# Designed miniproteins, single chains, continued (5): the designs that were tried, part 18

Each design is a single chain, and the fold is of that chain. pLDDT is the mean over its residues in the fold that is shown.

## One batch from the design tools (miniprotein)

Design m16592
Fold by ESMFold2-Fast:
Structure m16592 (fold): chain A 94 residues (1-94)
Amino acid sequence: MRVVKEETLTVAPGQEATLELTNPSDRPARVTVEVVSGGPVEVEIKGENAEASGLLRPGDRLAVDVEPGAKVTVTVKNIGDEPATVRVRLEEVP
């Protein structure tokens, strides 16, 4: 898979971060959210054709497939007592 965009978010305890991603490709893409450290975190991924949510701990991942040109909003809320490091990737599917 080719990485189109990668962002690393650091979210303090009790804080929320929101990231908007658009698939600029004429092909489907995948948005993956991974907790690298800290948390746990509440994650919501919402778009026109994609929806997923969950409570994630370090090593957990949540992913949705995104149609060509579609927009997705990723919301991460740290409900833990430690800063969370979260990686968000947008990758073209072959």
Scores: mean pLDDT 82

Design m16593
Fold by ESMFold2-Fast:
Order: structure tokens, then sequence, then C-alpha cells
Structure m16593 (fold): chain A 82 residues (1-82)
């Protein structure tokens, strides 16, 4: 992996990790306002989609970014159930 590829892969990994932490926070009864959580999840989805479009030739980055989108969308559904 080049330095740039490593940086983009780390960015994708960080988005997935953040979406997962938000999901866990929701399930554990976080006191963070729903609107703030929804805004951040939307930002994660947008940034992950951008990573997919810019890195179409890197299957690892695409797969991790797609996972981040799926986790963030699931977290949004869980917020709606609260």
Amino acid sequence: LSEEEREKALEAINLEAEATLILLGIKLGTKVPKEELLKRLEEIIEEAKKLIEENKDNPFIVKVAESAIETAEYAKEEIEKL
C-alpha cells in the first residue's frame, strides 16, 4: 500500500469505527440529542460515499466504506425506534 492508500484506508476504518460507537451509544442509552446523532450519521454516510467514488479501484476501501454506510443507516433506524 502507498502512503495515500493507507491514509484513505484509515479514513474508511475510522468512519466505520465511529458509526459503530454511535450505534453502541444508542443501544446503551446515550444522552446525546437524537438530532445531533442523526447529523453525524448523515456526515459519515456522505464521507463514506465520497471515499467509494474516489477509490473505486481499491476493493478494501470500498468494502470498509460500504460497511460504514450500512452501520450508520442501521444506527439511524435504531434512533427512530427510541
Scores: mean pLDDT 86

Design m16594
Fold by ESMFold2-Fast:
Structure m16594 (fold): chain A 69 residues (1-69)
Amino acid sequence: DLLEQAARYLGIMVGHGLISLEELREYKEFLLSKGATQEQIDRAIREADLTVEPEKAKEKLEELLKKLS
C-alpha cells in the first residue's frame, strides 16, 4: 500500500524534526486527498521507526509522493 508506506516515511521525517508544522499540514492534506485516513497518519507518526536514516526516509517519501501524484 503506497499510502501506508508514504505515511510511514512521513512519520520518520516528523520524528527526526525535519518537517515543519506547515509542511506536515500540507503532507497530511495530500495523503488524505489520496485516500489515507487520519488514523493511519497519526499512527505512522506515533510509531515512527527512528532507526531509519533521515536521508533515506526523505528519498523514499519523495519517490512515493511522485507515484501517488
Scores: mean pLDDT 84

Design m16595
Fold by ESMFold2-Fast:
Structure m16595 (fold): chain A 71 residues (1-71)
Amino acid sequence: MLSREEIKEIAERVQKEALARGDPTLAAFAAGDAIELGRKSEKSPEDIYDEALRRGQEEAERVRKALEEKK
């Protein structure tokens, strides 16, 4: 189990990476996924970072398509 500080650091790293890509939706989802994975998972910080970005990308893409279809 990661400390609160380690989880926060991973979430911040993920958020910065997503924002650097110009994707605030990814930043929101990936940060949330990093926090959840850090609390519930026995994964390393780097594994949580990679998994959070991957899951966040899938979720952000799904939300973008759904919002575009509703307009």
Scores: mean pLDDT 78

Design m16596
Fold by ESMFold2-Fast:
Structure m16596 (fold): chain A 74 residues (1-74)
Amino acid sequence: SPLDEILARLEELLERAKAGELSEEEIAQEATRISQLAKDANIPEDQLEKIEDFLLALYLGRLDLAERLLAEMR
């Protein structure tokens, strides 16, 4: 499903961030792309907010929070 594809991408992004393989610019670019993909897939607003909260946590370097938020979306 589109949601499963988005969640898989969020997992990949989190693991790359934990490995120090993502710049702030790359996180911002991927966040914009994922947000647009989720809207185009007609993901419900409450799930969109959770995705946005995850991406913000990732951008702020709050990897522990990002991991917890991702688990809540599974």
Scores: mean pLDDT 83

Design m16597
Fold by ESMFold2-Fast:
Structure m16597 (fold): chain A 97 residues (1-97)
Amino acid sequence: MSKEELEGLVEVGVAEIELAVARLVARKALELEDKEEAIKELEEVLEVLRRVAERARELVEKYADNPEVVEEAQRVLEEAEREIEEVEEKIEELRKE
């Protein structure tokens, strides 16, 4: 393993942790009794998920010559984009009651 690959994988690992925390917060926000508070928490989760997706895109570009880092960064990007769609749908459902 090259030092550059290691550095890239560590940066992807940080993004993966941020994604995992955002997923946990989104799940727990849905358990809130106050719908307006749940919507507010989910909107904050969306901001975090969008930052994770941005970071993953930057990592794909930064480590373009390292296929292992690109593969992991693309996986995080795809997962973050899917979570964004799911959270947006949950916010819409809560607003409809």
Scores: mean pLDDT 88

Design m16598
Fold by ESMFold2-Fast:
Structure m16598 (fold): chain A 81 residues (1-81)
Amino acid sequence: AVEGLREAARLGREGDAEGAIRAAAEGARRARDPRDRLGAGIAEGMMRIALGVGDVAGLSEEEKGRLVGRAAEAGLEGLLA
């Protein structure tokens, strides 16, 4: 879960919103702890919302990636707390 969100944040910073969401989803699927799986699933949901907001706002692919990456970082902070 943590590694998936770190990879998602990295990909988002590189402008790859779809890759970031896929990395978060893969990390959630591989999580064996139900709490980690729930936290990673919530983070993935936030990332999908961020992408949708970016689409509605007419952001570039790079801007959408950064927005999704910030959502991944917030999710990672929640898992580490």
Scores: mean pLDDT 80

Design m16599
Fold by ESMFold2-Fast:
Structure m16599 (fold): chain A 99 residues (1-99)
Amino acid sequence: MEEARKYIEEGDYEEALRKAKEEGDRLVAEAEAALAAGDVEAARRAVERLEEVVELLEEIAEKSEDEKIREEATRRAIQLRFRIIAFRVEIELLERGIA
């Protein structure tokens, strides 16, 4: 997160996108592992951090002048938004004792 923000402030949107994608992939894996373990609190923390990644990707899409970077950032943000919705559903089911 901090690294991606730094690259955005420096205007290096290609590196910012790369770091945001790496962090997103890591957090998706972390959320999946937490859900598999029934760890609701760990899953919630991973989802909150994924929401931060979506915000970074949306900022990259807004600020970058490179069309390919904008398209990739937008695509990734949309994909992560759908994953976040799915994770929130799974968290609710676990909290209710339904899996």
Scores: mean pLDDT 87

Design m16600
Fold by ESMFold2-Fast:
Order: structure tokens, then sequence, then C-alpha cells
Structure m16600 (fold): chain A 80 residues (1-80)
């Protein structure tokens, strides 16, 4: 139970970061940043569905790691 609660917190944090990334990308007119934020948003939605469907923790961790990697790439693009 506690592990899945931790994953929900990570999902909430990732969603907040994705929203911030998308806003900054749109303000700058950065097409790559916008595309990365959309990909991250789709991935986080998939992770939320997997969490609710009771998927194994290892699968949820993999989906979250992929989402977090997309967020980092988006931030790097905007900082370039």
Amino acid sequence: MARRAELQERLSKAMSEINELQKKAIERGDKKGIELSKQAQQQISAARRALRAGEPVARLEALLAQTEALIKKGKEVLDS
C-alpha cells in the first residue's frame, strides 16, 4: 500500500512539472518543448491508468522513470 501511495505522489509531482514545462514552452514558442510536454502528459496519463488498474509496482516505476526522463529533456530544450 505505502509503495503505491509513493507512486501517486510522484505522479502528482510529475503532472505539476509537465504543466510548468508546457506553459514555458508555449510562452517561448518552442515546438520541441511543446511536443515533449505533450508526450510526457500522455505518458503520465498511462501511468495513472496503470496505477488504478493495479499493475505491478515495477511497471509503474518504469512508466514514471520514462515520464521523468521526458520532463528532464523538455527542461534541457528550454534551457538551450
Scores: mean pLDDT 80

Design m16601
Fold by ESMFold2-Fast:
Structure m16601 (fold): chain A 81 residues (1-81)
Amino acid sequence: SRADQVAALTARVDAAMRELAARAREIRASPEVVQQLLQEFGAMLGAVQAFARGRISLAEAEARIDAHLARAEALLDEAER
């Protein structure tokens, strides 16, 4: 069902946000990096909400989440240099 798919996407995004937030804390990321990370989190949550409301397909929601997750990871990789 869509509810099961929304729950699965929500769990995935929640797990990813927890890991990224922990990593940002470990590297003592600057306030600017934290603000950019929070924007990526908002975008991933926005994709889940858009899917939950029937505005986008599951495939589009997954693709958007993957893209923002990759940007968040790249942001933290650059911050660790």
Scores: mean pLDDT 91

Design m16602
Fold by ESMFold2-Fast:
Structure m16602 (fold): chain A 75 residues (1-75)
Amino acid sequence: GSSLPSELLAEADKLFEEGKKALEKGDYETALKYFQEALDILETLVRLRAAPPDTPEKIKELKEGIEKAKKGIEE
């Protein structure tokens, strides 16, 4: 069977971690980019009904990260 959903989930998790690291460094534009890419992957998996049960919680955390990054850019 196709492992693509698992590969996409791993990439989303990697992007989320890189986004958090960028936020910690004050690199808000880089953080925003990584969080948006991770969110797009997770939302795609939800649309395909291939997302694990914890995905809504991860999406919430990503949206919170996006808001923090946007506020950092505005300052």
Scores: mean pLDDT 83

Design m16603
Fold by ESMFold2-Fast:
Structure m16603 (fold): chain A 90 residues (1-90)
Amino acid sequence: SHLEEAEELSREGERTSTDASFKEGLAGISVGVREAQKLEDPKERELLLYSSVVSGDTLSEKLFSSGTASSQKTGELAQKAKDYLLKELE
């Protein structure tokens, strides 16, 4: 599913990142996706998923601006995770 893809990509980015702040941001996305799936209220699920999209967008922008090959790869993972969340919300 799109949510499973988003969670896995966020976890891969967390695993491969060497920066503690980027690891925390990616972990936040995977936790947000996991917690959204536990919510019975569709409105609460959508709000948490949109929050995770915003977090992923902000994180990918920061990763791309940091200018290393490692941060670019992690930024691509964050952006792909965000894109899967957007597909789920469409």
Scores: mean pLDDT 82

Design m16604
Fold by ESMFold2-Fast:
Structure m16604 (fold): chain A 69 residues (1-69)
Amino acid sequence: SEVLEAAREEIRKLKEEAEKAYNQGIISEEQYKRVMELLREAEELLKQNDVKGALRKIREAKKIIEEAK
């Protein structure tokens, strides 16, 4: 599914952004682990075809990164 592929790509980009933010000291280890857990949960929801649930987890992960900037 095109929508599922787009969501998986967003998860990959957010994982990369979180890693860079953690390495640069922008987010704490706790924030980094929380983002990675949310993105893992989003991946599991996509496997269940729960796109709405996955997008909610992606938004929560984005919020942590955005608010730390």
Scores: mean pLDDT 87

Design m16605
Fold by ESMFold2-Fast:
Structure m16605 (fold): chain A 107 residues (1-107)
Amino acid sequence: SAAERAALEAAAAEARARYTEARERAEELRRQVEAAAEAARADASKAEQAAFLEAAIAAAEAYLRQGEAHAAAADAATDPAVRLEHLRAALSYAEGAVSILEVALQK
């Protein structure tokens, strides 16, 4: 129905907006973790901390790449339900990246 299509398109727009916000927050947090990793690398006594922070960056980047792939799939989708599914997946990956980076900064 037209009402069902409109509801799916509205949900997709909301998911995209939330994905964009989560992606921007992950990019800001990544810069903070990268600065912390650089500082840790300058101190030989913090080699384990540097390795931990670098692993967190790599994991977050992998999550962001998966999110970006889903966002691209959403843009290519002609079915509103398929578009929504991909945008929800993109959001989940971006929120996962945020969580990884926030945990890294709390140590």
Scores: mean pLDDT 92

Design m16606
Fold by ESMFold2-Fast:
Structure m16606 (fold): chain A 67 residues (1-67)
Amino acid sequence: AEELLREAARAAREGNVEKAVELANEGFDKLPKDSKIASRISAAKLLLAAGETEEAAELLEELAEEV
């Protein structure tokens, strides 16, 4: 999960929104369903969908440190 979230953050910083969303989804699937981190990954995906790639990358990097 940590490596997937770090790679998602990198993809977001590179402007590759599609890859960032895919990697964030893979990271989400590796976490327990009741995880607070899983909910915050959903927030990062929403930021990616809105084009807020820098904010999404910062959140994903923080979440990688927590998993």
Scores: mean pLDDT 77

Design m16607
Fold by ESMFold2-Fast:
Structure m16607 (fold): chain A 79 residues (1-79)
Amino acid sequence: MKEEEALKKLEEALKEHKDIFEEGLKLMKEKSVGYGLKYLLEKAGEAGISEEKYKEVHEAAQLLYEAEKEKEELKKKLE
């Protein structure tokens, strides 16, 4: 599943910054997916991870955001 693959990629990219990953997941659950993803991107950049790892975080965040938007659109159409 696209969402599961994106979450795994995000976890692997942030393996050495597990605190950032866990806080981001908590924010995604308690506030919104978009809010948690914004937090993950900002904190990953601040943590000074490699450009390659940051690209992986960004790609995973984009996939998760797209999956969430697909769910919202399906919910609107099915009502």
Scores: mean pLDDT 78

Design m16608
Fold by ESMFold2-Fast:
Structure m16608 (fold): chain A 74 residues (1-74)
Amino acid sequence: MNEEILNSKSVEERAELVYERLKEITHGSKSALRVALGSLEFLSQLDPELAETWSSLSMKERLDIIEKIEEMLK
């Protein structure tokens, strides 16, 4: 369970934690990272604990994290 993500003080901290974990498990593939952000099924194949944490967040929280990560990928 990614308790650090759930306990993060800001969306920026959450985005950094999610991004670093996704970067590690996708071995730097930007395309695989984007698919994982958009597909809960794909994310659960890579990291079931992160997928459970991700699905426990509100739609607004997930969208805010995705926006910050997309900025990091530019």
Scores: mean pLDDT 77

Design m16609
Fold by ESMFold2-Fast:
Structure m16609 (fold): chain A 65 residues (1-65)
Amino acid sequence: DKWLEVLREGARRRLPPEEQLERAVENSPEMSEEEREEWKREKLEVIKFSAEGLEKAAKAFEEML
């Protein structure tokens, strides 16, 4: 879980999600450039819709009810 450790370190430093993903990919020597771009896109989407993001959206909806 080397890429997870890199992502956690990036989160601790409050780095943007894109930079966190780039640092994680740098620690994945088996990935081709094409795989790196696809992986970053996929993980960025997951990070964007993380549990925290979903909870924030749910709270906003409840405040409107």
Scores: mean pLDDT 61

Design m16610
Fold by ESMFold2-Fast:
Structure m16610 (fold): chain A 82 residues (1-82)
Amino acid sequence: SMSNMFNNVNSTHTPMSSRFPGNPRMRSFVRMVNTGMTHVMNGNFSGGRGVVSNMRSRMPSYPSSMRPYVRTVVNFMTSMMG
């Protein structure tokens, strides 16, 4: 399932949320991923691409330790939308 794929992507990297409990940027990013995945699962690729574009534009603002995780999610979502 898409949820299992998302969980697998998240488990590929040490979860940053576990290193920054209560971090607003991490929580905001996770919510953004959930929104984007909902769009993709519903076939709303326009909405999904919008979320991915927002993630890419925000990439330089994330700490270097978060960027590999963000890149993995962006690449995975982009692959799902073709």
Scores: mean pLDDT 71

Design m16611
Fold by ESMFold2-Fast:
Structure m16611 (fold): chain A 100 residues (1-100)
Amino acid sequence: SMEEVKEVLEIGIKVLEEFIKEMEKKDLSPNQKKILEIVKELVKELRKMLEENSSAEEIIKLLDEKVQELRKYLDRSDSDMVLVYNIVAILKHEVEKLLK
């Protein structure tokens, strides 16, 4: 249901906002700064989609786009990059399961 999708997204947004807060305390590499900017844009776009009552299909499309964008800058030896990539990928998977 859309109510369950909204609940999962609110939890996901809070987790991503805590990640942003912790990363902003660190001296970041250029690739880490790029990952952080992608995550900040994702949080902004997800909040707008919740306010505008966007469809679950539109939300999945956004999450898929951001997973693909993160993958371009992902250093698999960087635990912070792997963590946030997995958070976004899990969030997409959880929203997709609620449509089945």
Scores: mean pLDDT 88

Design m16612
Fold by ESMFold2-Fast:
Structure m16612 (fold): chain A 85 residues (1-85)
Amino acid sequence: SSPREGARAAAEGAIEGARKGGEGLGAELAEGMGALAAAMSGTSGSSPRESGEMAKKAAESTKLASPEARKGAAEGAKKGGEEAA
């Protein structure tokens, strides 16, 4: 699969995992983590400036995530990546 498909699947998995682990708050924070994962996994056409800004904002959201949301996001990302493979 393409790198974009893998990054997307991991981001979607992270979002769903964090949502289940952290409820509503986790879902919003997981979206930030998903954006960070997508940016770091090489979104085509992104300038270094754009990637850095997206990653910075996503990281700020991630700092507020509960331990449960972080664990859910990690498990979800792993599951999403496996399903894309």
Scores: mean pLDDT 55

Design m16613
Fold by ESMFold2-Fast:
Structure m16613 (fold): chain A 55 residues (1-55)
Amino acid sequence: SSFLEEIKKKLGMTDQQLRDFYRVYQEDRELAIALAQKYGGLSEEEFEKLVELLE
């Protein structure tokens, strides 16, 4: 989706890094949120939408 491509650009992540990020989210949600906000500047809404679209 276009949202995934925009978020990949915003975070500077590859597809593999996004999959790794989703794994972190499954193991430690608070850490994943902190990483996305601190390094990606994602809002909570953008983060929730990203999680819905990840594998």
Scores: mean pLDDT 72

Design m16614
Fold by ESMFold2-Fast:
Structure m16614 (fold): chain A 100 residues (1-100)
Amino acid sequence: SESEKLKREFKEKAMETHDKILEAIENKDYEKLVEIVEEFLEWAEEVRKQLSKEDQEEFDKELIDMLNTLINKLIDLKAPKEVIDKILELAKKHNLELKP
């Protein structure tokens, strides 16, 4: 189905984004990390608009889980609080409630 295709494309993009995030963290390029997250969330919002309401709920859970995992990783790595705050603000801008 079209919904299944969009879900697959989302997972592939999420994996690519995860690799870019890991590279930015390894380089301590937190400005680039925030940009990668912002670009991903803007793209994800466009995908979300193409989904049914039921599929949007599952999609939102997937995004929240991914972002909570990222925030927890940044906390464990003792990343600057400002970086964590910027990612939390981006999540809020896209109506995602995080529980790191």
Scores: mean pLDDT 84

Design m16615
Fold by ESMFold2-Fast:
Structure m16615 (fold): chain A 74 residues (1-74)
Amino acid sequence: MEPSRETLQFLARALGLPEALLDDDGVLRGVYAVMKAISEANPDWSLAEIVAEARRVLAERSVAELRALAKEVF
């Protein structure tokens, strides 16, 4: 099941994304794709560890890279 837009926006805010990106569905889906990939690669990690790694990855990713990840997963 695809998470709601409001849920993705809440998650993106929690991960430190600027408000200007919260209206971009490709960016929101890219954020979800990053979180999902980290979770699947690290099945033994806690939610807190997944969130910490996601914050690090998102700080290094461009908007174009996030949109590209969204197209591969969705």
Scores: mean pLDDT 74

Design m16616
Fold by ESMFold2-Fast:
Structure m16616 (fold): chain A 66 residues (1-66)
Amino acid sequence: ADAAAAVSENGWAILDKATGEGFLRRRDEGEDIPLTYKDGVATVDGKSFPVASLEEAARKAVEEFL
């Protein structure tokens, strides 16, 4: 699969490497949170933050939002 992924105890993140579009999914919450990556910036729940890669975007999204 052409995707970057990160996993935690509380859920996981998936980002499509071709589009920079993805989501955070909580294990017990049932709702997906949009996650996007464009030009070195990741966005989760209306918050944008700088990242070095799609893999870092997925990892930081999991660490800070799950």
Scores: mean pLDDT 80

Design m16617
Fold by ESMFold2-Fast:
Structure m16617 (fold): chain A 76 residues (1-76)
Amino acid sequence: NEEVAKKIGEVLEKGIREAAAQASEEQLLAAMRHGEQAVRAAKEGDLETALRHAREAGRHLGIEEEVTRRVEEVLK
């Protein structure tokens, strides 16, 4: 679902922007890679994989719980 993928991308992009000042380059790159996988999985309709990768992206940013909550709201 492209609409779900777009919303997940927006959640992850916001998280990366907010964490940019506190996160290392390695953490930001890991979050971006997991974010790309989350968006791809959502486009393919694999919402379980999308949530897993979004959670990992949030974990690398230090905001796992907040990212997970926002993505779960998108998947309802």
Scores: mean pLDDT 84

Design m16618
Fold by ESMFold2-Fast:
Structure m16618 (fold): chain A 97 residues (1-97)
Amino acid sequence: FKAEFVLPADASRGEKMGVAAFAAALKKVLGDKTTGSLSEEANATINVEEIDEEEIEEALRLARELLEREVEPEELEAARAALERVAERLREILKKK
């Protein structure tokens, strides 16, 4: 399936970093099963052929670790919120299969 995550034009830097971290973690977990692209505007398109909830949860865990290391505390909550929204969207798409 394909999932496109477009952040609003007024999205905070933290929200953009959250989406970027999740896309990077998802690619690491899924490897050849996923292709993703991120613009500098943090529009993310994630194309996954097969994914399960365990792979989503592992990517979410890795993305949270990445954010805690690289994102300033002021942006961290917004980044985590964006990360959780992207993960939930993927779970919804899986359930509508």
Scores: mean pLDDT 64

Design m16619
Fold by ESMFold2-Fast:
Structure m16619 (fold): chain A 113 residues (1-113)
Amino acid sequence: DRVAALRAAQAALEQEAKAVADRIEELLKQYKASTDPEERVALAREIGDLLRDLWLRVARAAGDPVAAELLERYLDAYTEALVAEALGDEEKAAEHRAKAEEYGRQLLEHLRS
């Protein structure tokens, strides 16, 4: 049960996960409030790095390298979508959002296998 393994790994990292989630929430508020494209890009990159570091640790602790790879691709696409949105590049943002949805779908299929 891949989902149960991921939940167990997440529970083991609960305090770190909470601190990272609180930081991401604060960074997302700053990202949404900012009108400076350079600041928004920096915030998007920091959000992406925090999500990547936390969730890849969870996936690796669960012993699922395929989930870790798909999650990394998903988070990279998500981060690039935020960066493109911050720069006003709606076409590129939509492209990266579509890639994130596809990798998210592949991750969900893998976890149900």
Scores: mean pLDDT 82

Design m16620
Fold by ESMFold2-Fast:
Structure m16620 (fold): chain A 79 residues (1-79)
Amino acid sequence: MTDGLLELLDQAIEYARQGNSEEAGRLLGEVYLRLLGNGSLRPLFSKVSKLLSDAATYLSEGNYEKAVELLEKARDILA
C-alpha cells in the first residue's frame, strides 16, 4: 500500500539529482500529504517528515547531493 508513495519519492530523488529543485519540491509536497493521509505510516511520520523538511532546505540552498542523501534515507525507512 506504499507503492505510490515510494514511486513519488523515487521521482523526487531523480529530480533532485538533476538539480530540478522546483519539481523535486513539488513531489516532496505530494509525498508529505500522502504520508499525512496514511494512518499506517503514523509511527514513521515524525522521522520521515524531518528528513523531507531537511532535504527541502538543502534543495533551496542548491545542495542537491545532501538533499538526495536525506531523501534516500527517507525511502529506506518507508520501504
Scores: mean pLDDT 81

Design m16621
Fold by ESMFold2-Fast:
Structure m16621 (fold): chain A 95 residues (1-95)
Amino acid sequence: MELEREIEEAGKKGYEEGRKNASEEYGKELIKRAEELLEKMKRGGAPEEAFELPEKAIEYAEKGLKDKENREEYLGKAAGYLAKAEVLLEHLSLK
């Protein structure tokens, strides 16, 4: 499977999981995981474009914490971006 398709599939699965597990505690965990992943990417010298994925995960998780009505949608998006970032990091050999 091509990397681009693997990233897209991971994002879809992450989105579904994020919606199912959407809670204040889960949103806080997503922010922590995304911040740790972003730090690993920066230390490993990942390309700047790769930083957008964990940064978007943080952005959407923060929105989900503030907006209870749209929490499932925002935390789904956050988890999706985080899953995409994890797959990309693996293929960049920064582990």
Scores: mean pLDDT 83

Design m16622
Fold by ESMFold2-Fast:
Structure m16622 (fold): chain A 71 residues (1-71)
Amino acid sequence: SPIQQLQQQILQLQTLRRFLELATAVEIDLLRKQGKLDEAARVEAEHAAQIAEIEAQIAALQQQIQQLQQQ
């Protein structure tokens, strides 16, 4: 069904977001331990922007599911 396809896309995006969050935490910790504070701040900002984009895509797909369920 269209709803099942949208749910699968949401699951894939949630999985991607989780991996990105974990990878970001490890990378930032490593850079801070190396004294590369400016580089750590840039990585944090870049990955935060990517996570926000993924969250926006998830929200849009969730709204599409709600519209299909109401109509």
Scores: mean pLDDT 87

Design m16623
Fold by ESMFold2-Fast:
Structure m16623 (fold): chain A 84 residues (1-84)
Amino acid sequence: SRELQEVQIGMLIIAASTSVWLGKNYLKQGKLDLAQQQLDAAEKIAQDAADLAQKYNASQNLLERIQKLQQEIQQAKAQLAKAK
């Protein structure tokens, strides 16, 4: 159902947000390889969420959450690139 798909998208957003948080913390600690792994995982999960949101015409609220998350991931990846 559409409701089940929106729950799935929400769970992917939480998973990607957790990976971003871990990636940023590893970056602050100078653990660049671990930061890269977490941010790459976050990017993939956020893209999966975006693809599902497009396929199922998800709510504007979910689309905005995914967009903000993708922006945060790209900012964190840019910081990681400067640290290397």
Scores: mean pLDDT 89

Design m16624
Fold by ESMFold2-Fast:
Formats: sequence, structure tokens, C-alpha cells
Structure m16624 (fold): chain A 67 residues (1-67)
Amino acid sequence: MIDEVTEEAIEKIRNAKTPGEIAQIVTDAARRLMEIEGSSGADMSDRALRAVHRLGDEAGEQIEKLA
């Protein structure tokens, strides 16, 4: 499930056409990951933290590509 949310968000990021769309996708995905983890936020699992980091990396690459 965490992997599914992450891969879906990455696919959306790669198809996004504006930095605003990318920011919204990342925000929505991070919120969804927090819901899966029981809304713990700061106490997210290593897997969920890794997913958030990967989303940030993909978002940064796409923003640079659009600039």
C-alpha cells in the first residue's frame, strides 16, 4: 500500500506540467501516507519516511525539468 501510493504519486509528478501541480501531488501523497501510518506524523515508519524522501526527489527533478 505505501509502495502503491508512492508509485502512483511519482507517475502523477512525472506527468505534472506546473510546479504547483507537483507541490499538490506531493502534499496529497504525504497526507495519504500519514493516514496509512495512523496519522502519527513524527513517528512514521522508515518505509513511509523513505517514500516521502523519494517523492521529494522526483518532485525536485520534475520541477527542474519544467524550469
Scores: mean pLDDT 77

Design m16625
Fold by ESMFold2-Fast:
Structure m16625 (fold): chain A 108 residues (1-108)
Amino acid sequence: SSLEALRKQLADQLEELSKKYLEEAKKLEKSDPKLAEKLRKQADRLLLSAKLGRNKDKMPPEALKLVHQAVVKDFLSLAYSVEGDEKGAEKYREESYKLLEEALKLIE
C-alpha cells in the first residue's frame, strides 16, 4: 500500500541520517568526545526507530504497548531538557531506548 511505501521511505531516511551522525561523531572524537558520544547515541536511536517503523504492521499488542511507553519517556525527556535538566533528559532517553529495544525483540 501507499502507507507501507511511505513507512519504508521514512525508515530509509532515518538509516541515512544515522550514517551521517556516525561520520560526524568520528570527525569529532578528538576535539569534542562528549558531542561525539551524543551523536553515536542519537545514531543508534535512529536505527532502532527505523527498524520498528519497518515492522509496524507486524507488531504484536505487547510490543505496541512498549512503544507507547517509550513515547511517554521521550516526552518526559523533552520536558526535562526544556527546563535545563540534561541529566533528567538523558535518564528518560535511556529508558525510552530500552523500551524500544524490548519492543524490537518481540517482533524478531
Scores: mean pLDDT 83

Design m16626
Fold by ESMFold2-Fast:
Structure m16626 (fold): chain A 86 residues (1-86)
Amino acid sequence: MEIPEIDVSKLTPEEIVEYLRSLLDFLRQKTLEELLAEAGKIIDLVTKVMKYIRKNEDKIPEELRKEIFSLISEILNLVRQALAEA
C-alpha cells in the first residue's frame, strides 16, 4: 500500500484515527531508504491533519484529538529515526 491521496476534510475523526493507525503499521514495515523517500509526503500529510484538527477543534472530542496527536507523534518519530540514521 502506498500513502494514498486523501481529503482529510471529508473524513470523520474516527476515520482519521483508523487511517493514521493503518499508515503507522504500514510505515513500520518499510526500510530506512523507503521511509526517507516518503518523508516529505508523510510530513505534508501530518501537516494537513494538524490543520484539519485546528479548524475543527469544536467538532472533535478531546479523547480523539489526543489519540490523533499520539499517532502523529509515533509517525514523526519513525521519520526522525530514519533521518538520524541517514
Scores: mean pLDDT 77

